# Designed miniproteins, single chains, continued (2), part 34

Each design is a single chain, and the fold is of that chain. pLDDT is the mean over its residues in the fold that is shown.

## One batch from the design tools (miniprotein)

Design m5239
Fold by ESMFold2-Fast:
Structure m5239 (fold): chain A 58 residues (1-58)
Amino acid sequence: TVEELAEWAIEALPPLPRDASVDEQLAAIRDVLLAAGVSEERAEQAVELLRERRLAAE
């Protein structure tokens, strides 16, 4: 599922600077998904899900 892809990408994410913006973190997640062979459509769905969760948390 898209949620499983999002969770996997978070675990696979390389270390980012502590002050990395939400957009920079989401871009890194997208890059990880694309590098793993996930389609652009599925990668965008996972990124959008995480963006919505980040915005809901502030």
Scores: mean pLDDT 73

Design m5240
Fold by ESMFold2-Fast:
Structure m5240 (fold): chain A 67 residues (1-67)
Amino acid sequence: SEEEIKKIGEYARESALKAGANEESAKRVGQVAEANMRLMQLREKGEKFSTMEMLKLSEKIIKELEG
């Protein structure tokens, strides 16, 4: 669910801060975690992507989140 994705993003951000990351880096870690979760949901729907194609999709999603 969207709530679960958001919770994972928040958890990843907090974990990064506890590990000594600054706020901006921690925010990006959270965004990457959310993008990764959305890609996992896409896999569960039977979509098969190569590792390279998933990395490209993740990068595109991150850029859209930055815009």
Scores: mean pLDDT 74

Design m5241
Fold by ESMFold2-Fast:
Structure m5241 (fold): chain A 68 residues (1-68)
Amino acid sequence: MSPEAEELVRRGVELARQGRYLEAAEQFLRALEIDPRNVLARSGFAGVYDKLSEEDQRRLRERLAALV
């Protein structure tokens, strides 16, 4: 796993612990942009996704769909 993706996952987990779910989701998504197969980033994103508003979920779905 790349050190940059690892740090983004770590930040995402820390933000999620603080209840900052949108910011956490964005960190996990950035990790997936660097390493799309990153299991920790994918599981972290899934874990915070259901805590987001419908509008934020839609926006992040559009960004995630761009990751092939």
Scores: mean pLDDT 80

Design m5242
Fold by ESMFold2-Fast:
Parts: C-alpha cells; sequence; structure tokens
Structure m5242 (fold): chain A 59 residues (1-59)
C-alpha cells in the first residue's frame, strides 16, 4: 500500500479507530470512504480506521 505519516495524534476514541502518535508511519491498506482509510501503524502493527486529513502521503 501507500506510505503516509500521521500529522496529529489520535487517542483511539472507538475500537475501530487506529491509535496514532504524531509522526507515526502508516501503510494505507484500503480506502473505506471519501474521508477514511484502513491503515496499519508500522510501529505497533495495529490496523484501524484513520481520517485522511490526519495523514501526509509519502509515496
Amino acid sequence: GKLARAVAPSPKLSDEELELHEGDLVEILEEVDENHVLARNLATGEVGLVPKSWLEILE
């Protein structure tokens, strides 16, 4: 998938969301809807939903 970087921390307010720290590298696995992707946090190995606006695409 495409690589991206988290531009803001995510506190994981729901079980379907991915916990992110600012600067975390993620792999985008799938586009879920117009505002969200399914991604893997490369530091933790966790998979979850991420708002596209919180990601900077790197490739």
Scores: mean pLDDT 78

Design m5243
Fold by ESMFold2-Fast:
Structure m5243 (fold): chain A 62 residues (1-62)
Amino acid sequence: MPLGVRALRTALRLIREHPDWSREEIARRVAEETGLSLPAALAAVREVLEHEEEVREWLATQ
């Protein structure tokens, strides 16, 4: 599975499970689980937060 797909799925799950966590905390956890760099994990978290519905629809097709 492409790293981007894994990062987006992980970010969506963490945002849903931990709505009180900061963007940075979620990104740090995404980086740890996926092996991505922190900047790449932050980009994935930002994408989910800004385009959550579009990301969810896209992930359903993967």
Scores: mean pLDDT 79

Design m5244
Fold by ESMFold2-Fast:
Structure m5244 (fold): chain A 83 residues (1-83)
Amino acid sequence: ALEEAKEYAEKALEAAEKGDKEGAREYIQKAAAAISKLDLSKPEDLEGAAEVAEKVAEAAEKAGDEELAEQARKAAEYLREKA
């Protein structure tokens, strides 16, 4: 679950670095879907979800999607504050 979300976020970064903007967005959506299935009642899961959101923000910035990057950064801040 969390490991799968991290894997998708890493693939999103890799795709963005290669200039594959569509691939990056697809992996970002998969990472978000994986996070939405997590039970975020545990502090360690909140911390892991925040790390995924931070990587998603970086991938979105590299892909040129500033709106998605901003949303992901805010999500990461919220998750870390809640943890």
Scores: mean pLDDT 78

Design m5245
Fold by ESMFold2-Fast:
Structure m5245 (fold): chain A 70 residues (1-70)
Amino acid sequence: SAVEELRKKLEEVVEEAKKMKEEGVPLEEISDKVLERAEELVKEGREKGIPQEEIDKLLEEFQDKLSEVF
């Protein structure tokens, strides 16, 4: 499902952010990369026909997981 694929890709962004933090990458650089990648993934999800309600739910889950990094 496109929704499950987007969820998985957003989870991979969170895991990459955690790895970058452990490697000592500045938080501003991590934040910039996370924002850019999330915007690309959301755009791709919209183009694939994912409803806005599902995207909003996935972004809420994404923000909750990012709280472990920031």
Scores: mean pLDDT 84

Design m5246
Fold by ESMFold2-Fast:
Structure m5246 (fold): chain A 57 residues (1-57)
Amino acid sequence: APSREEIAEAIAAYLVAQGASEELARASAEDIVANPESLTDAEAARLEAAGIALPPR
């Protein structure tokens, strides 16, 4: 399974590809990994559809 750091990097890369700044994408990815339960089912489904393995929530 990917590490939490690897998941955060994958989320940040996804957000940058969607047009977010690198700084904002990194901060958002770190927050998501720290608080995976803050994600809605729809948000989690979007990240998983992009090929990102999320931590358990």
Scores: mean pLDDT 77

Design m5247
Fold by ESMFold2-Fast:
Structure m5247 (fold): chain A 95 residues (1-95)
Amino acid sequence: EKKERVEELKERARELLREAREMVDALLKEAKAVENELTRFLYEPLRRAEELIAEGEEAYREGKYEEAIEKYEEAIRILEEYIAELERMRQEGAE
């Protein structure tokens, strides 16, 4: 049960990270942005999510399934919130 839950959350977190990264890349391309402070700032939430996913994987290897679940759930929350923010920026930038 807990092991299956960890696997499901890991896949969801990785899927959301992929979507968010693609959205950031698309926004930067449309904005004709070059590598600068704004580019680094936009990637910061993605780096935090990647860190949490890595921490979750380590907890899972140690048999700490509850900690792994917490780490993946935190990553998912960050990514879902950030995806919503990226969609808002896309709508405002296009109009």
Scores: mean pLDDT 79

Design m5248
Fold by ESMFold2-Fast:
Structure m5248 (fold): chain A 97 residues (1-97)
Amino acid sequence: SEREIAILVTAAELLVVGAQINLELGDEEAARADLLAAAELLEEAARVAEEAGLEKAARALREAAERVRELAEQEPLDVEAALEAVREAARRVEKEL
């Protein structure tokens, strides 16, 4: 459902914002965990989109999930790039809905 996708994408964005706060507080482990959790929510949103027949939205969400996961494994952490990836996926999802 469109509402379920929107909830999952919003939750992923909030987790990335949480990662930024944790990184600013010096908690790199918590920041990395938040990014990985955001990637999992984006993968779930992609599955929901695929089941709804939203092929382009599903692809954008999967690409964002992979990007956020890759960023979680980088040193130093680039949380701003992760936030950009989630927001771009959200924009692409809205255009298909």
Scores: mean pLDDT 88

Design m5249
Fold by ESMFold2-Fast:
Structure m5249 (fold): chain A 67 residues (1-67)
Amino acid sequence: GRTEELVKRAIEAALEGKSEEALELMDKLATDPGANVVHAQRIAEAALKARDVETMEKALKLQKELL
């Protein structure tokens, strides 16, 4: 669905170090009723692998918002 497509794009952007795109996609997920804490966790894990601290911190904030 649309939510899973946004999550996949956010993970891909995070893995590629495309921080601006990842942050924009996470802002969309923050207001998406289909988004959940597991989605945010996957994005945080991708950012950690890319060593992108800014994207990881945003994903952890998103996880807290979706709780």
Scores: mean pLDDT 84

Design m5250
Fold by ESMFold2-Fast:
Order: C-alpha cells, then structure tokens, then sequence
Structure m5250 (fold): chain A 72 residues (1-72)
C-alpha cells in the first residue's frame, strides 16, 4: 500500500544521506593521506574539505526536504 511505498522511499533517502556522510569522511581521510605524503598543502586541503562539506550539506538539506514532503 501507499504507507509501505512511502516508508521504502524514506529509507532510500536515509541511505543516500548516510552514503553522503561516508563520502565526506572518505574525502577527509584522502586529504589527510595527501598531506602526510606532502602531495598537497595544508591550506589547499582545508579549502578542498570546506568546499566538499558545503556541497554535501546542500545535498543532505535537499534530501531532508524530500523526506519532510513525503511525511506531509
């Protein structure tokens, strides 16, 4: 029924949010490895991490809005 389909879509959107959070942590780890190897400057790493966080925050906000719309 409709309730089961809504629950499935909400779980799918939650899965996307968790994937995006994982992507952010993986990116931070990659930047730390590049810093340790001297392949990137601290300033470049901080800038890239800030840009990635802003990108992911916007995507999560859009997904949360979709969840709210499904509960309406």
Amino acid sequence: GHMEEVKKEILRLIGEILRLIGEEFDFELELKELLEKGEISKEEAEKKLEEKKKEIEKKIEELLKKIDELES
Scores: mean pLDDT 86

Design m5251
Fold by ESMFold2-Fast:
Structure m5251 (fold): chain A 60 residues (1-60)
Amino acid sequence: EIEKRLEELVDKLAEQIAKVEGISPEDARRLAESAARALINQYGPEKAAEMLENAVKELA
């Protein structure tokens, strides 16, 4: 459940990064995955999901 939610949030974050920064979808995906991994390692998957959701909303 949480793994699927994290993947969906990474997808949304990558789309927003690509639009805001004007970079390729592939580069935006790498940045989103890197950010998610760092947050999971530091705060755990549940807290990382909350932080990623907030990041997506801030970029919208």
Scores: mean pLDDT 80

Design m5252
Fold by ESMFold2-Fast:
Structure m5252 (fold): chain A 75 residues (1-75)
Amino acid sequence: MKEKIEELRKKALEAIDNGDFETAAKYLEQLLDLDTPEAFEAAREVLDHAREKYGFLPPELARIRQRLLAREEAR
């Protein structure tokens, strides 16, 4: 699973750098669906990168953040 997490993380970061938040959200949802602590950490890093780059979290990514928090609280 480490290879899949790193692949999805890279693709999500590239999508964010290109301003393609819908594609980034899809890769982040795939990270959340892996349901591992490592995948959740990768998703957090991607979301933090987007917030730093744009100064805010776009709505597509804000929805992913809420899903991440809900999954972490359920564990």
Scores: mean pLDDT 81

Design m5253
Fold by ESMFold2-Fast:
Structure m5253 (fold): chain A 98 residues (1-98)
Amino acid sequence: MEEIEKLAKEVLEAARRLAAAEDLEELEEEAKRLIKLVNELTDKALASENEKDKEYAKKALQEAADLIAEAAGAEEDLEKELILTMVLMNIAVSLNIL
């Protein structure tokens, strides 16, 4: 629980940083960080035999996905939109396997 809650908080903080990124270099760096945290949260939730850990992880991943989807929809730069969309695909895979 506590480890999942900590990782979920880090995922949400990283999602907010990615959504707020102004330049392409910052966006790429924040995207890599978020994907790493998403994978770590997913792995920990899958390794847990506690159904509540999976539910908590799913909720955090869905909130992160919603934030990134909103940012992608508002993005006018095609390269930035593609990076945000790739992050969304990574989160969608995690949600599907949890």
Scores: mean pLDDT 86

Design m5255
Fold by ESMFold2-Fast:
Structure m5255 (fold): chain A 78 residues (1-78)
Amino acid sequence: SAEEEALREALEQARRDAEEAVRLLREGKLTVEELRRAAELLRGHAELLEKAGYPELAREVAALAEELERAVRELEEE
């Protein structure tokens, strides 16, 4: 369906954005607050995907959120 296609494209985009966000954070071009907000958004999307019946997509989005959360925690703890 068009919705499933859009969700797959959104997941691929989110993955690329997450990788870029972590890189920018390490380069000092993004704040820990911005990355934390991105992680919170991904967490919410993962929950919605799971409820919508896309558990595999939900797991991948949750993994991205965990990656961002880990990067934030490591940098907040000098």
Scores: mean pLDDT 81

Design m5256
Fold by ESMFold2-Fast:
Structure m5256 (fold): chain A 53 residues (1-53)
Amino acid sequence: SPVLKETKKGMLALGDIVDEMLELRRQGVPDEEINERVAKKTKEVREELAKES
């Protein structure tokens, strides 16, 4: 099912984004930079899912 596949992929991508955010915070990266990277990655995942659907 395209909807289920999209949801599963989104959840996995979200987990990866959260892990990256936590690692950047651990390294002392500024919140502004972390937020920018998270937003960019989220957008890329959204675009990939839209093309797959």
Scores: mean pLDDT 74

Design m5257
Fold by ESMFold2-Fast:
Structure m5257 (fold): chain A 74 residues (1-74)
Amino acid sequence: EVERLKKEAEELVAKAGEAAKAGDYKTAAEYLKKAAELALEAARLAGLSEEELEAAREENQKHVDLLEEKAKEA
């Protein structure tokens, strides 16, 4: 399960990267949000602490916020 969630998250990150390269930062942010959710679920199942999970959520949100800001400017 953890490995499957990681693979799905990696695929979504790749799609986000392609969307960002195309200048579609809104779609990139949406893919990154989904990837972050799957990665956090995988980390939770792998036994990361609540503190580690919160730190990961904050880091993921920063990346999403940055892409959303670029989408507004594009």
Scores: mean pLDDT 77

Design m5258
Fold by ESMFold2-Fast:
Structure m5258 (fold): chain A 63 residues (1-63)
Amino acid sequence: EAPSIEDRELVEKLEEGEVTEEGIEALKKIAEFVLKVAKEIYDEDLIKEIEKALEEKLKKVEE
Protein backbone atom coordinates (compact mmCIF):
# COMPACT_ATOMS: atom_id res chain seq x y z
CA GLU A 1 0.00 0.00 0.00
CA ALA A 2 2.57 2.49 -1.21
CA PRO A 3 1.68 6.20 -1.44
CA SER A 4 0.63 7.31 -4.93
CA ILE A 5 1.94 10.12 -7.15
CA GLU A 6 -1.15 12.11 -6.10
CA ASP A 7 -0.09 11.80 -2.43
CA ARG A 8 3.36 13.15 -3.33
CA GLU A 9 1.86 16.12 -5.20
CA LEU A 10 -0.44 16.94 -2.25
CA VAL A 11 2.56 17.01 0.11
CA GLU A 12 4.43 19.36 -2.27
CA LYS A 13 1.37 21.65 -2.24
CA LEU A 14 1.48 21.67 1.58
CA GLU A 15 5.09 22.90 1.44
CA GLU A 16 3.97 25.68 -0.95
CA GLY A 17 1.42 26.81 1.67
CA GLU A 18 -1.69 25.12 0.26
CA VAL A 19 -2.84 23.42 3.47
CA THR A 20 -5.75 21.01 2.87
CA GLU A 21 -7.15 17.99 4.73
CA GLU A 22 -6.23 15.82 1.72
CA GLY A 23 -2.64 17.07 1.89
CA ILE A 24 -2.39 16.32 5.61
CA GLU A 25 -3.81 12.81 5.06
CA ALA A 26 -1.34 12.25 2.20
CA LEU A 27 1.55 13.30 4.47
CA LYS A 28 0.34 10.85 7.14
CA LYS A 29 0.14 8.01 4.59
CA ILE A 30 3.66 8.73 3.34
CA ALA A 31 4.98 8.95 6.92
CA GLU A 32 3.41 5.58 7.86
CA PHE A 33 4.74 3.91 4.69
CA VAL A 34 8.26 5.30 5.18
CA LEU A 35 8.25 4.17 8.82
CA LYS A 36 7.07 0.65 7.88
CA VAL A 37 9.80 0.28 5.23
CA ALA A 38 12.44 1.78 7.57
CA LYS A 39 11.61 -0.78 10.29
CA GLU A 40 12.51 -3.61 7.85
CA ILE A 41 15.80 -2.01 6.70
CA TYR A 42 17.25 0.14 9.50
CA ASP A 43 18.24 -0.22 13.15
CA GLU A 44 15.86 0.95 15.90
CA ASP A 45 17.97 4.04 16.69
CA LEU A 46 17.73 5.30 13.10
CA ILE A 47 13.99 4.55 13.05
CA LYS A 48 13.53 6.76 16.13
CA GLU A 49 15.26 9.63 14.31
CA ILE A 50 12.98 9.14 11.27
CA GLU A 51 9.88 9.05 13.53
CA LYS A 52 10.97 12.29 15.21
CA ALA A 53 11.53 14.04 11.85
CA LEU A 54 8.10 12.94 10.57
CA GLU A 55 6.33 14.07 13.79
CA GLU A 56 7.98 17.51 13.54
CA LYS A 57 6.81 17.88 9.93
CA LEU A 58 3.25 16.86 10.82
CA LYS A 59 3.15 19.34 13.72
CA LYS A 60 4.25 22.22 11.48
CA VAL A 61 1.59 21.59 8.79
CA GLU A 62 -1.20 21.02 11.37
CA GLU A 63 -0.41 24.24 13.26
Scores: mean pLDDT 71

Design m5259
Fold by ESMFold2-Fast:
Structure m5259 (fold): chain A 62 residues (1-62)
Amino acid sequence: MDYLKQAIKFAELVIEAFKDNEEIVSLAKEIIETAEKAIKDGKYEEGKKKVDELASKLIKLI
């Protein structure tokens, strides 16, 4: 659970830092939505895997 909350916080910071990059902002928003849904639905393991995949793509862009 802490991992997904930290991922949301990280993605929020990325959106703030890269406001003019639509691809980065879109991917960061998808991380937030994926993590929030996983927390809400109690699907933490599935959410972690999805967030890890999205974060890997995001890191390659920054």
Scores: mean pLDDT 82

Design m5260
Fold by ESMFold2-Fast:
Structure m5260 (fold): chain A 53 residues (1-53)
Amino acid sequence: IDEISKKTGVSKSTIKSIIKEGRELGFSDSFINNVILGKIPVSNITHFREMKL
């Protein structure tokens, strides 16, 4: 998480929130990892609840 935060420029708290919320909503680990690694713009994905389905 700390290394990913440094590489992506996203805060550690945001990364942890994305992982927790994504898993609670049933998103796959690969999707969550793609968001964190910057394949999907994380700055445009603040809340998984707003991205429902």
Scores: mean pLDDT 60

Design m5261
Fold by ESMFold2-Fast:
Structure m5261 (fold): chain A 110 residues (1-110)
Amino acid sequence: EEEKKGMALAALLAGVSALNKGDYETAIKYFELAIEYGKDNKDIQARAYLTLGEAYLKAGKYDEAIKWYEKAIEVNPKNARAWRNLALSYRKKGDFEKAEQYEKKAKEAE
């Protein structure tokens, strides 16, 4: 469905714009829309999961960031950025053991 793909890409772009301006709540809303509209497109889903995780991380919502990075890794296990941000999210929660484990995964994915 080309219309839904176009809507997903527009939402993703709007989300990135909001994220760059530090408007994390607006970014999250747009990335959630991108996931909904892009459900049938794995490339859009992968990008939306990663950017939604990043928005939650920047908003200080580490549990939500972890959830979305795990989904991003499930779609693309070679995404070193998702592994590094997953490690950072665990470090922000004080879980240094998991942070070290996922940092090692990030290096393996490079």
Scores: mean pLDDT 87

Design m5262
Fold by ESMFold2-Fast:
Structure m5262 (fold): chain A 75 residues (1-75)
Amino acid sequence: RLAEVAEQGIKEAKEAIEEVKKLKEKSEELVKLLEEALKHLEKALEAAKAGDEEEAKKHLREALEKVQEAAKVLE
């Protein structure tokens, strides 16, 4: 379950980064926040595959925080 959530998040974060790159306005801060979220999702996937559910949850929470920060940048 946690590995699947992290894998889905990685796909969504990569898609979001590509969409932002297409914008001529080029928000560097937004890209950095999404890249940090992706890094945490990758660490969550590694922890989930290793059976470390608590570490996986920690990284999923950190990824969510970065996504929420990115949403605030758009406001």
Scores: mean pLDDT 81

Design m5263
Fold by ESMFold2-Fast:
Structure m5263 (fold): chain A 74 residues (1-74)
Amino acid sequence: SQEELDAQELAIALKSKFTQSLSKALSLKIGEENLNQLLQLSLADKLTKEKVADILSKTPLSTAAQEYILQLLG
């Protein structure tokens, strides 16, 4: 599904600490401010499920996509 693909793409980008690999469509969906917050947490090794869930709740990503992302991050 698109939700699983979006989740996998974002999880890989955050684990690699490189959000420039994200598709334009997904980057626009999440938004620059939210992506910057996620990247800063990843770079600082402060990426927790709680903090990621809070940021993702501010995006138009479906609940299914958000849950897949949290599962993929550990």
Scores: mean pLDDT 82

Design m5264
Fold by ESMFold2-Fast:
Structure m5264 (fold): chain A 62 residues (1-62)
Amino acid sequence: SDAEIRERLVEVAAIRAKQLALQKLPDATSITVERVGDDAVRATATSPAGSATATVALPPLP
């Protein structure tokens, strides 16, 4: 269904955003993910030394 496709797209984008944030900050102790409007997902990796963010655009829904 369209709802299932939407959730899969968000899940894939979230995984990618987390990977990119971890590449920027490999010693991160926590990661949070948030949806940025309808168009993107952002991951924030945090460590005692600082934080890094990565944003991944969502593909358009059919």
Scores: mean pLDDT 80

Design m5265
Fold by ESMFold2-Fast:
Structure m5265 (fold): chain A 69 residues (1-69)
Amino acid sequence: EVVDLLREAVAAAERGGLGIHVKMTRSELERLYREKGPEAVSREFTRLAAAQSAAHPDDRTARLEIVDD
């Protein structure tokens, strides 16, 4: 399940000291998984976490929020 993979990626980002709050709809998440696959989703999340950490160095909590459409 893509949500489980993203939760693992969030945990990995937190261990690496990267802070990010990712909020997306379930439809967007399902589309990303279908089009790019689980590995690409994890890779993209890590990239976003790194960018967010650079913008907000004091916030190192990685969070994933899935919102129903």
Scores: mean pLDDT 63

Design m5266
Fold by ESMFold2-Fast:
Structure m5266 (fold): chain A 97 residues (1-97)
Amino acid sequence: SLIERLVERAKREIEEIVRNEPSFEEQIEKIVELFRRTYEELKKAGVSPEDILRALERLREHAVELVRKTWGEPAAERLRERLEELLEEIREELEEE
């Protein structure tokens, strides 16, 4: 599945970001940028809005869990909030279609 391939690639990139970026603030920004890029690729590939949102929600849970294990709960909450904001923007964009 194209969706599974893109999600698994994004999961690996998140793992690399969390391992290699020493700044938590930079980790958040890189993860948010990766989500935007993954969204654009799924949209470009003609994936349905419902499947895009499901894929990004799975990716969010993975990212939040990795950050929780590395930086603890307050950091995980902050990432969750940033990604929730991004997902809301994406939902609004998809609803305009």
Scores: mean pLDDT 86

Design m5267
Fold by ESMFold2-Fast:
Structure m5267 (fold): chain A 81 residues (1-81)
Amino acid sequence: IDESEVDAAMVRIMAAVNNYELTKEVAELIAKIKDKEVRIETAIDVAKAAVARGQDPEEILKILKEAGVEEEVLEEVEKAL
């Protein structure tokens, strides 16, 4: 099993437990995913779910940035929203 895919699954579970609200804790788990492609995909999935529940896209990007998610991943999330 790919470690990054396991980490991504844990992020998705934590997001679901929090009613898909992007929290600092969820964003910090995304930032720890070692594989960049898995990290981008997971960040996009979580961000889209958070927007769908009514969370503001600007707030989502701010939380991800403050948690240490790099600019390149933030650009991919912004393009997907």
Scores: mean pLDDT 82

Design m5268
Fold by ESMFold2-Fast:
Structure m5268 (fold): chain A 93 residues (1-93)
Amino acid sequence: LSPAGRAQLRAALPDALQGAEGTIEDARKYLEKGTKESLYKAGILTVAALIQAVAARDLAEWTGDPEGLARANQLIEEARKIGEEVDKKIKEL
C-alpha cells in the first residue's frame, strides 16, 4: 500500500468497527424478539456483521493497528456466537 492509501485505510477503521458493532446490536435486538421473521432478520444481520468485522480486521492488520485488530477479532467472535444462537432458535421453530 502507498503511504497515502495506508493513511486513508487507517482513517476508515473507526467507522468500520462502529458499523460492525451497530449491526451486531441490531442482530441481538432481532434475536431477542424470537419470532420466525425476526430470527431470519437476525441471521441476515449476523452474516452482514461478520463481513463488516472481517473487513475491519483486514484494515487493522494492513494499517498495523493492534487495538483495532483486537476489537475486530472480538466482534468476529460476537457475530459467530449470535449466529449460533440464531441457528439454534430457528431449529426449534
Scores: mean pLDDT 86

Design m5269
Fold by ESMFold2-Fast:
Structure m5269 (fold): chain A 60 residues (1-60)
Amino acid sequence: SEEEKLIEALRKAGLTDEEIELLDKAKEYIKQKDYEKAKEYLKKYWELAEKSMSEYLESL
């Protein structure tokens, strides 16, 4: 499916399953035109992505 292809592309780009789940929820809210809820999930994604990057840099 197109969603499976997107998930694989995001994994290949280095996103975690948790980050992908947050983006998928934001996408669902955008489809519902609930932009405030979509913003909340996008913010959670950015916060998680920053944490993942920080943990990666500490492993170097």
Scores: mean pLDDT 77

Design m5270
Fold by ESMFold2-Fast:
Structure m5270 (fold): chain A 79 residues (1-79)
Amino acid sequence: MTAVAAGAAGLAAGIAGAAAARAALALGDAGALSVEEAIGRALDALGAGLDAALRGLRLALREGDAVGLALALAGLAAG
Protein backbone atom coordinates (compact mmCIF):
# COMPACT_ATOMS: atom_id res chain seq x y z
CA MET A 1 0.00 0.00 0.00
CA THR A 2 2.67 2.55 0.97
CA ALA A 3 4.69 1.61 -2.16
CA VAL A 4 1.67 2.54 -4.31
CA ALA A 5 1.38 5.88 -2.48
CA ALA A 6 5.11 6.52 -2.97
CA GLY A 7 4.79 5.71 -6.67
CA ALA A 8 1.79 8.00 -7.09
CA ALA A 9 3.55 10.81 -5.21
CA GLY A 10 6.62 10.41 -7.41
CA LEU A 11 4.51 10.46 -10.57
CA ALA A 12 2.57 13.54 -9.45
CA ALA A 13 5.77 15.37 -8.45
CA GLY A 14 7.45 14.43 -11.73
CA ILE A 15 4.54 15.55 -13.91
CA ALA A 16 3.85 18.81 -12.06
CA GLY A 17 7.52 19.70 -11.63
CA ALA A 18 8.45 18.86 -15.22
CA ALA A 19 5.53 20.87 -16.64
CA ALA A 20 6.33 23.92 -14.49
CA ALA A 21 10.06 23.60 -15.25
CA ARG A 22 9.33 23.48 -19.01
CA ALA A 23 7.16 26.59 -18.71
CA ALA A 24 9.89 28.48 -16.81
CA LEU A 25 12.56 27.46 -19.35
CA ALA A 26 10.26 28.45 -22.24
CA LEU A 27 9.86 31.92 -20.68
CA GLY A 28 13.64 32.18 -20.44
CA ASP A 29 14.06 31.11 -24.08
CA ALA A 30 11.44 33.68 -25.16
CA GLY A 31 13.41 36.40 -23.35
CA ALA A 32 10.68 37.04 -20.76
CA LEU A 33 13.05 35.84 -18.01
CA SER A 34 16.82 35.79 -17.67
CA VAL A 35 18.45 32.34 -17.85
CA GLU A 36 19.17 32.60 -14.11
CA GLU A 37 15.52 33.44 -13.34
CA ALA A 38 14.25 30.65 -15.62
CA ILE A 39 16.49 28.08 -13.90
CA GLY A 40 15.51 29.38 -10.45
CA ARG A 41 11.79 29.12 -11.24
CA ALA A 42 12.28 25.62 -12.69
CA LEU A 43 14.06 24.49 -9.51
CA ASP A 44 11.35 26.09 -7.32
CA ALA A 45 8.65 24.26 -9.32
CA LEU A 46 10.45 20.92 -8.87
CA GLY A 47 10.82 21.60 -5.13
CA ALA A 48 7.13 22.49 -4.78
CA GLY A 49 6.13 19.30 -6.60
CA LEU A 50 8.33 17.21 -4.33
CA ASP A 51 6.96 18.91 -1.18
CA ALA A 52 3.37 18.21 -2.30
CA ALA A 53 4.26 14.57 -3.05
CA LEU A 54 5.84 14.10 0.39
CA ARG A 55 2.79 15.61 2.12
CA GLY A 56 0.52 13.28 0.14
CA LEU A 57 2.65 10.27 1.07
CA ARG A 58 2.50 11.24 4.77
CA LEU A 59 -1.30 11.49 4.62
CA ALA A 60 -1.56 8.07 2.92
CA LEU A 61 0.62 6.53 5.64
CA ARG A 62 -1.67 7.97 8.35
CA GLU A 63 -4.93 6.85 6.70
CA GLY A 64 -3.68 3.61 5.14
CA ASP A 65 -5.53 4.56 1.91
CA ALA A 66 -2.71 4.49 -0.62
CA VAL A 67 -5.05 3.83 -3.58
CA GLY A 68 -7.31 6.75 -2.68
CA LEU A 69 -4.31 9.05 -2.32
CA ALA A 70 -2.85 7.82 -5.64
CA LEU A 71 -6.07 8.80 -7.44
CA ALA A 72 -6.22 12.19 -5.68
CA LEU A 73 -2.58 13.02 -6.52
CA ALA A 74 -3.05 11.93 -10.15
CA GLY A 75 -6.12 14.18 -10.38
CA LEU A 76 -4.25 17.16 -8.91
CA ALA A 77 -1.29 16.62 -11.26
CA ALA A 78 -3.65 16.47 -14.26
CA GLY A 79 -5.39 19.70 -13.20
Scores: mean pLDDT 60

Design m5271
Fold by ESMFold2-Fast:
Structure m5271 (fold): chain A 77 residues (1-77)
Amino acid sequence: EEARRREEAERLVREGEDAFKAGNFEEAVKLYRRALELDPSYARAWRNLGQAEAKLGNLEAAQESYQKAAALEAAAR
């Protein structure tokens, strides 16, 4: 059940990365947020969310997402 949620979160991040590459940054943000609803400890999803927010000009939201990713990466030790 936890494994299924992680697999779904990974799939949503992949879909978000595809949307980001296509220039659909608003869709990428939605997909990354859905992934983080399933796994809020997914540092890559926070980092990708920050990149998409930055592309939309939401610099404050981007900074917050990067800080969450960095904190999670530090806590993994």
Scores: mean pLDDT 85

Design m5272
Fold by ESMFold2-Fast:
Structure m5272 (fold): chain A 68 residues (1-68)
Amino acid sequence: SEADRIIDAVIERLDEALADPSLTERQKENLQAAKAFLEALRDAGAPAAAVRRVAREVLEGLERMKAE
């Protein structure tokens, strides 16, 4: 589905970020929580529109984290 495709793409981006050895424990926890939330949306059958909104928020958060 479109929702699954979006979730998979965002999780791939989060996994790439999690490979950074310089991350703080707080940053790791935040990224892992974002992954868990996206998987929960998949399990709940969330509509693509809701997944797109969450994906945007997650990716914006990731860009802010990279600027820290």
Scores: mean pLDDT 86

Design m5273
Fold by ESMFold2-Fast:
Structure m5273 (fold): chain A 97 residues (1-97)
Amino acid sequence: KLTVEELLDRALTAAHLAIVAKGTELGLSDDDIEALLSELGAVALEVRASKPATHEEALALFEELTTALVNSITDPKAKEAMEEGLKIGLATWRKLA
């Protein structure tokens, strides 16, 4: 049985790899990619700090915060890279939960 922290870590790792791959494909700078990864890391810290009681609560909070994050991105390429990362990360969480 994976813990919430283990699921979050695996989802974050999968999202991280997808953001790097898609960001590079779209021609984002290394600095722009690192900024996206830092924002995703901040969301993960908020999920952990909230100490969700269940896997379902943790996933719902992660989805809420990441949706807000995507909606805050104004650069179309950065938004596409983050959307791809979150799609892969959330799919990884659901597969392992």
Scores: mean pLDDT 85

Design m5274
Fold by ESMFold2-Fast:
Structure m5274 (fold): chain A 68 residues (1-68)
Amino acid sequence: GMAAAEAAREAVREAERRGITDDAEIAKLIQERLEEAGDKEMAERALELAKTVGGVEAADQVGTLSVL
């Protein structure tokens, strides 16, 4: 849902503000924020996606999936 998209984007913004550029750390933040939003399935999917396309791209795709 929209909450998942916003949580993923917030995680990316948080990583950017903290100077985190490591895809694994960004993926972990995305997973944590999605779990906090109550969407464990999306959190697991975002982690798998980040392994394939990187954390920032995974957050963008979670956003797309949440509005389609």
Scores: mean pLDDT 69

Design m5275
Fold by ESMFold2-Fast:
Structure m5275 (fold): chain A 97 residues (1-97)
Amino acid sequence: MREELEKEIRQAIADMLVAMGDLALEKGDYETAIELYEQAIKLDPNNADAYVGLGRAYLKLGKYEEAIKYFEKALQIDPDNEEARKGLEEARKKLEE
């Protein structure tokens, strides 16, 4: 009961950190975005959206192999994640160029 509530609170904070990371990413603050997504993962290791965020940040930095790793991790957690699937496709295409 208490452990479940603490887990729900951690998941809610992780989701908030992901949203903040997404805002940093849109502003081109990739370093801040990465830090926020990493904090989200520390609170909730199963947060697929945080791994998608890391993939997107590394994709923007031109680190395509790192982007692929994070999108693949997101899909291991949530196989139906369309953003992770699209990001993985984009990162793989960039790596082939």
Scores: mean pLDDT 87

Design m5276
Fold by ESMFold2-Fast:
Structure m5276 (fold): chain A 63 residues (1-63)
Amino acid sequence: GDELVQQAIEAARAGDSKKAYEYALQALKAGTSVEQVLKAAQDAIAAGEREGADAIVEALNSA
């Protein structure tokens, strides 16, 4: 799950909100904690990537 969280952050930073959502959802389904995925969304917000952060949060609401 850790690699998927990292890929979600990288996708968010690249402006690819769809990939950020997909990787975050896959991480959650693989057993990554809600807390780890929330931190990824916070890191994306801190980087100025609001759309990517919103996509990661949407994955949390969808899992």
Scores: mean pLDDT 80

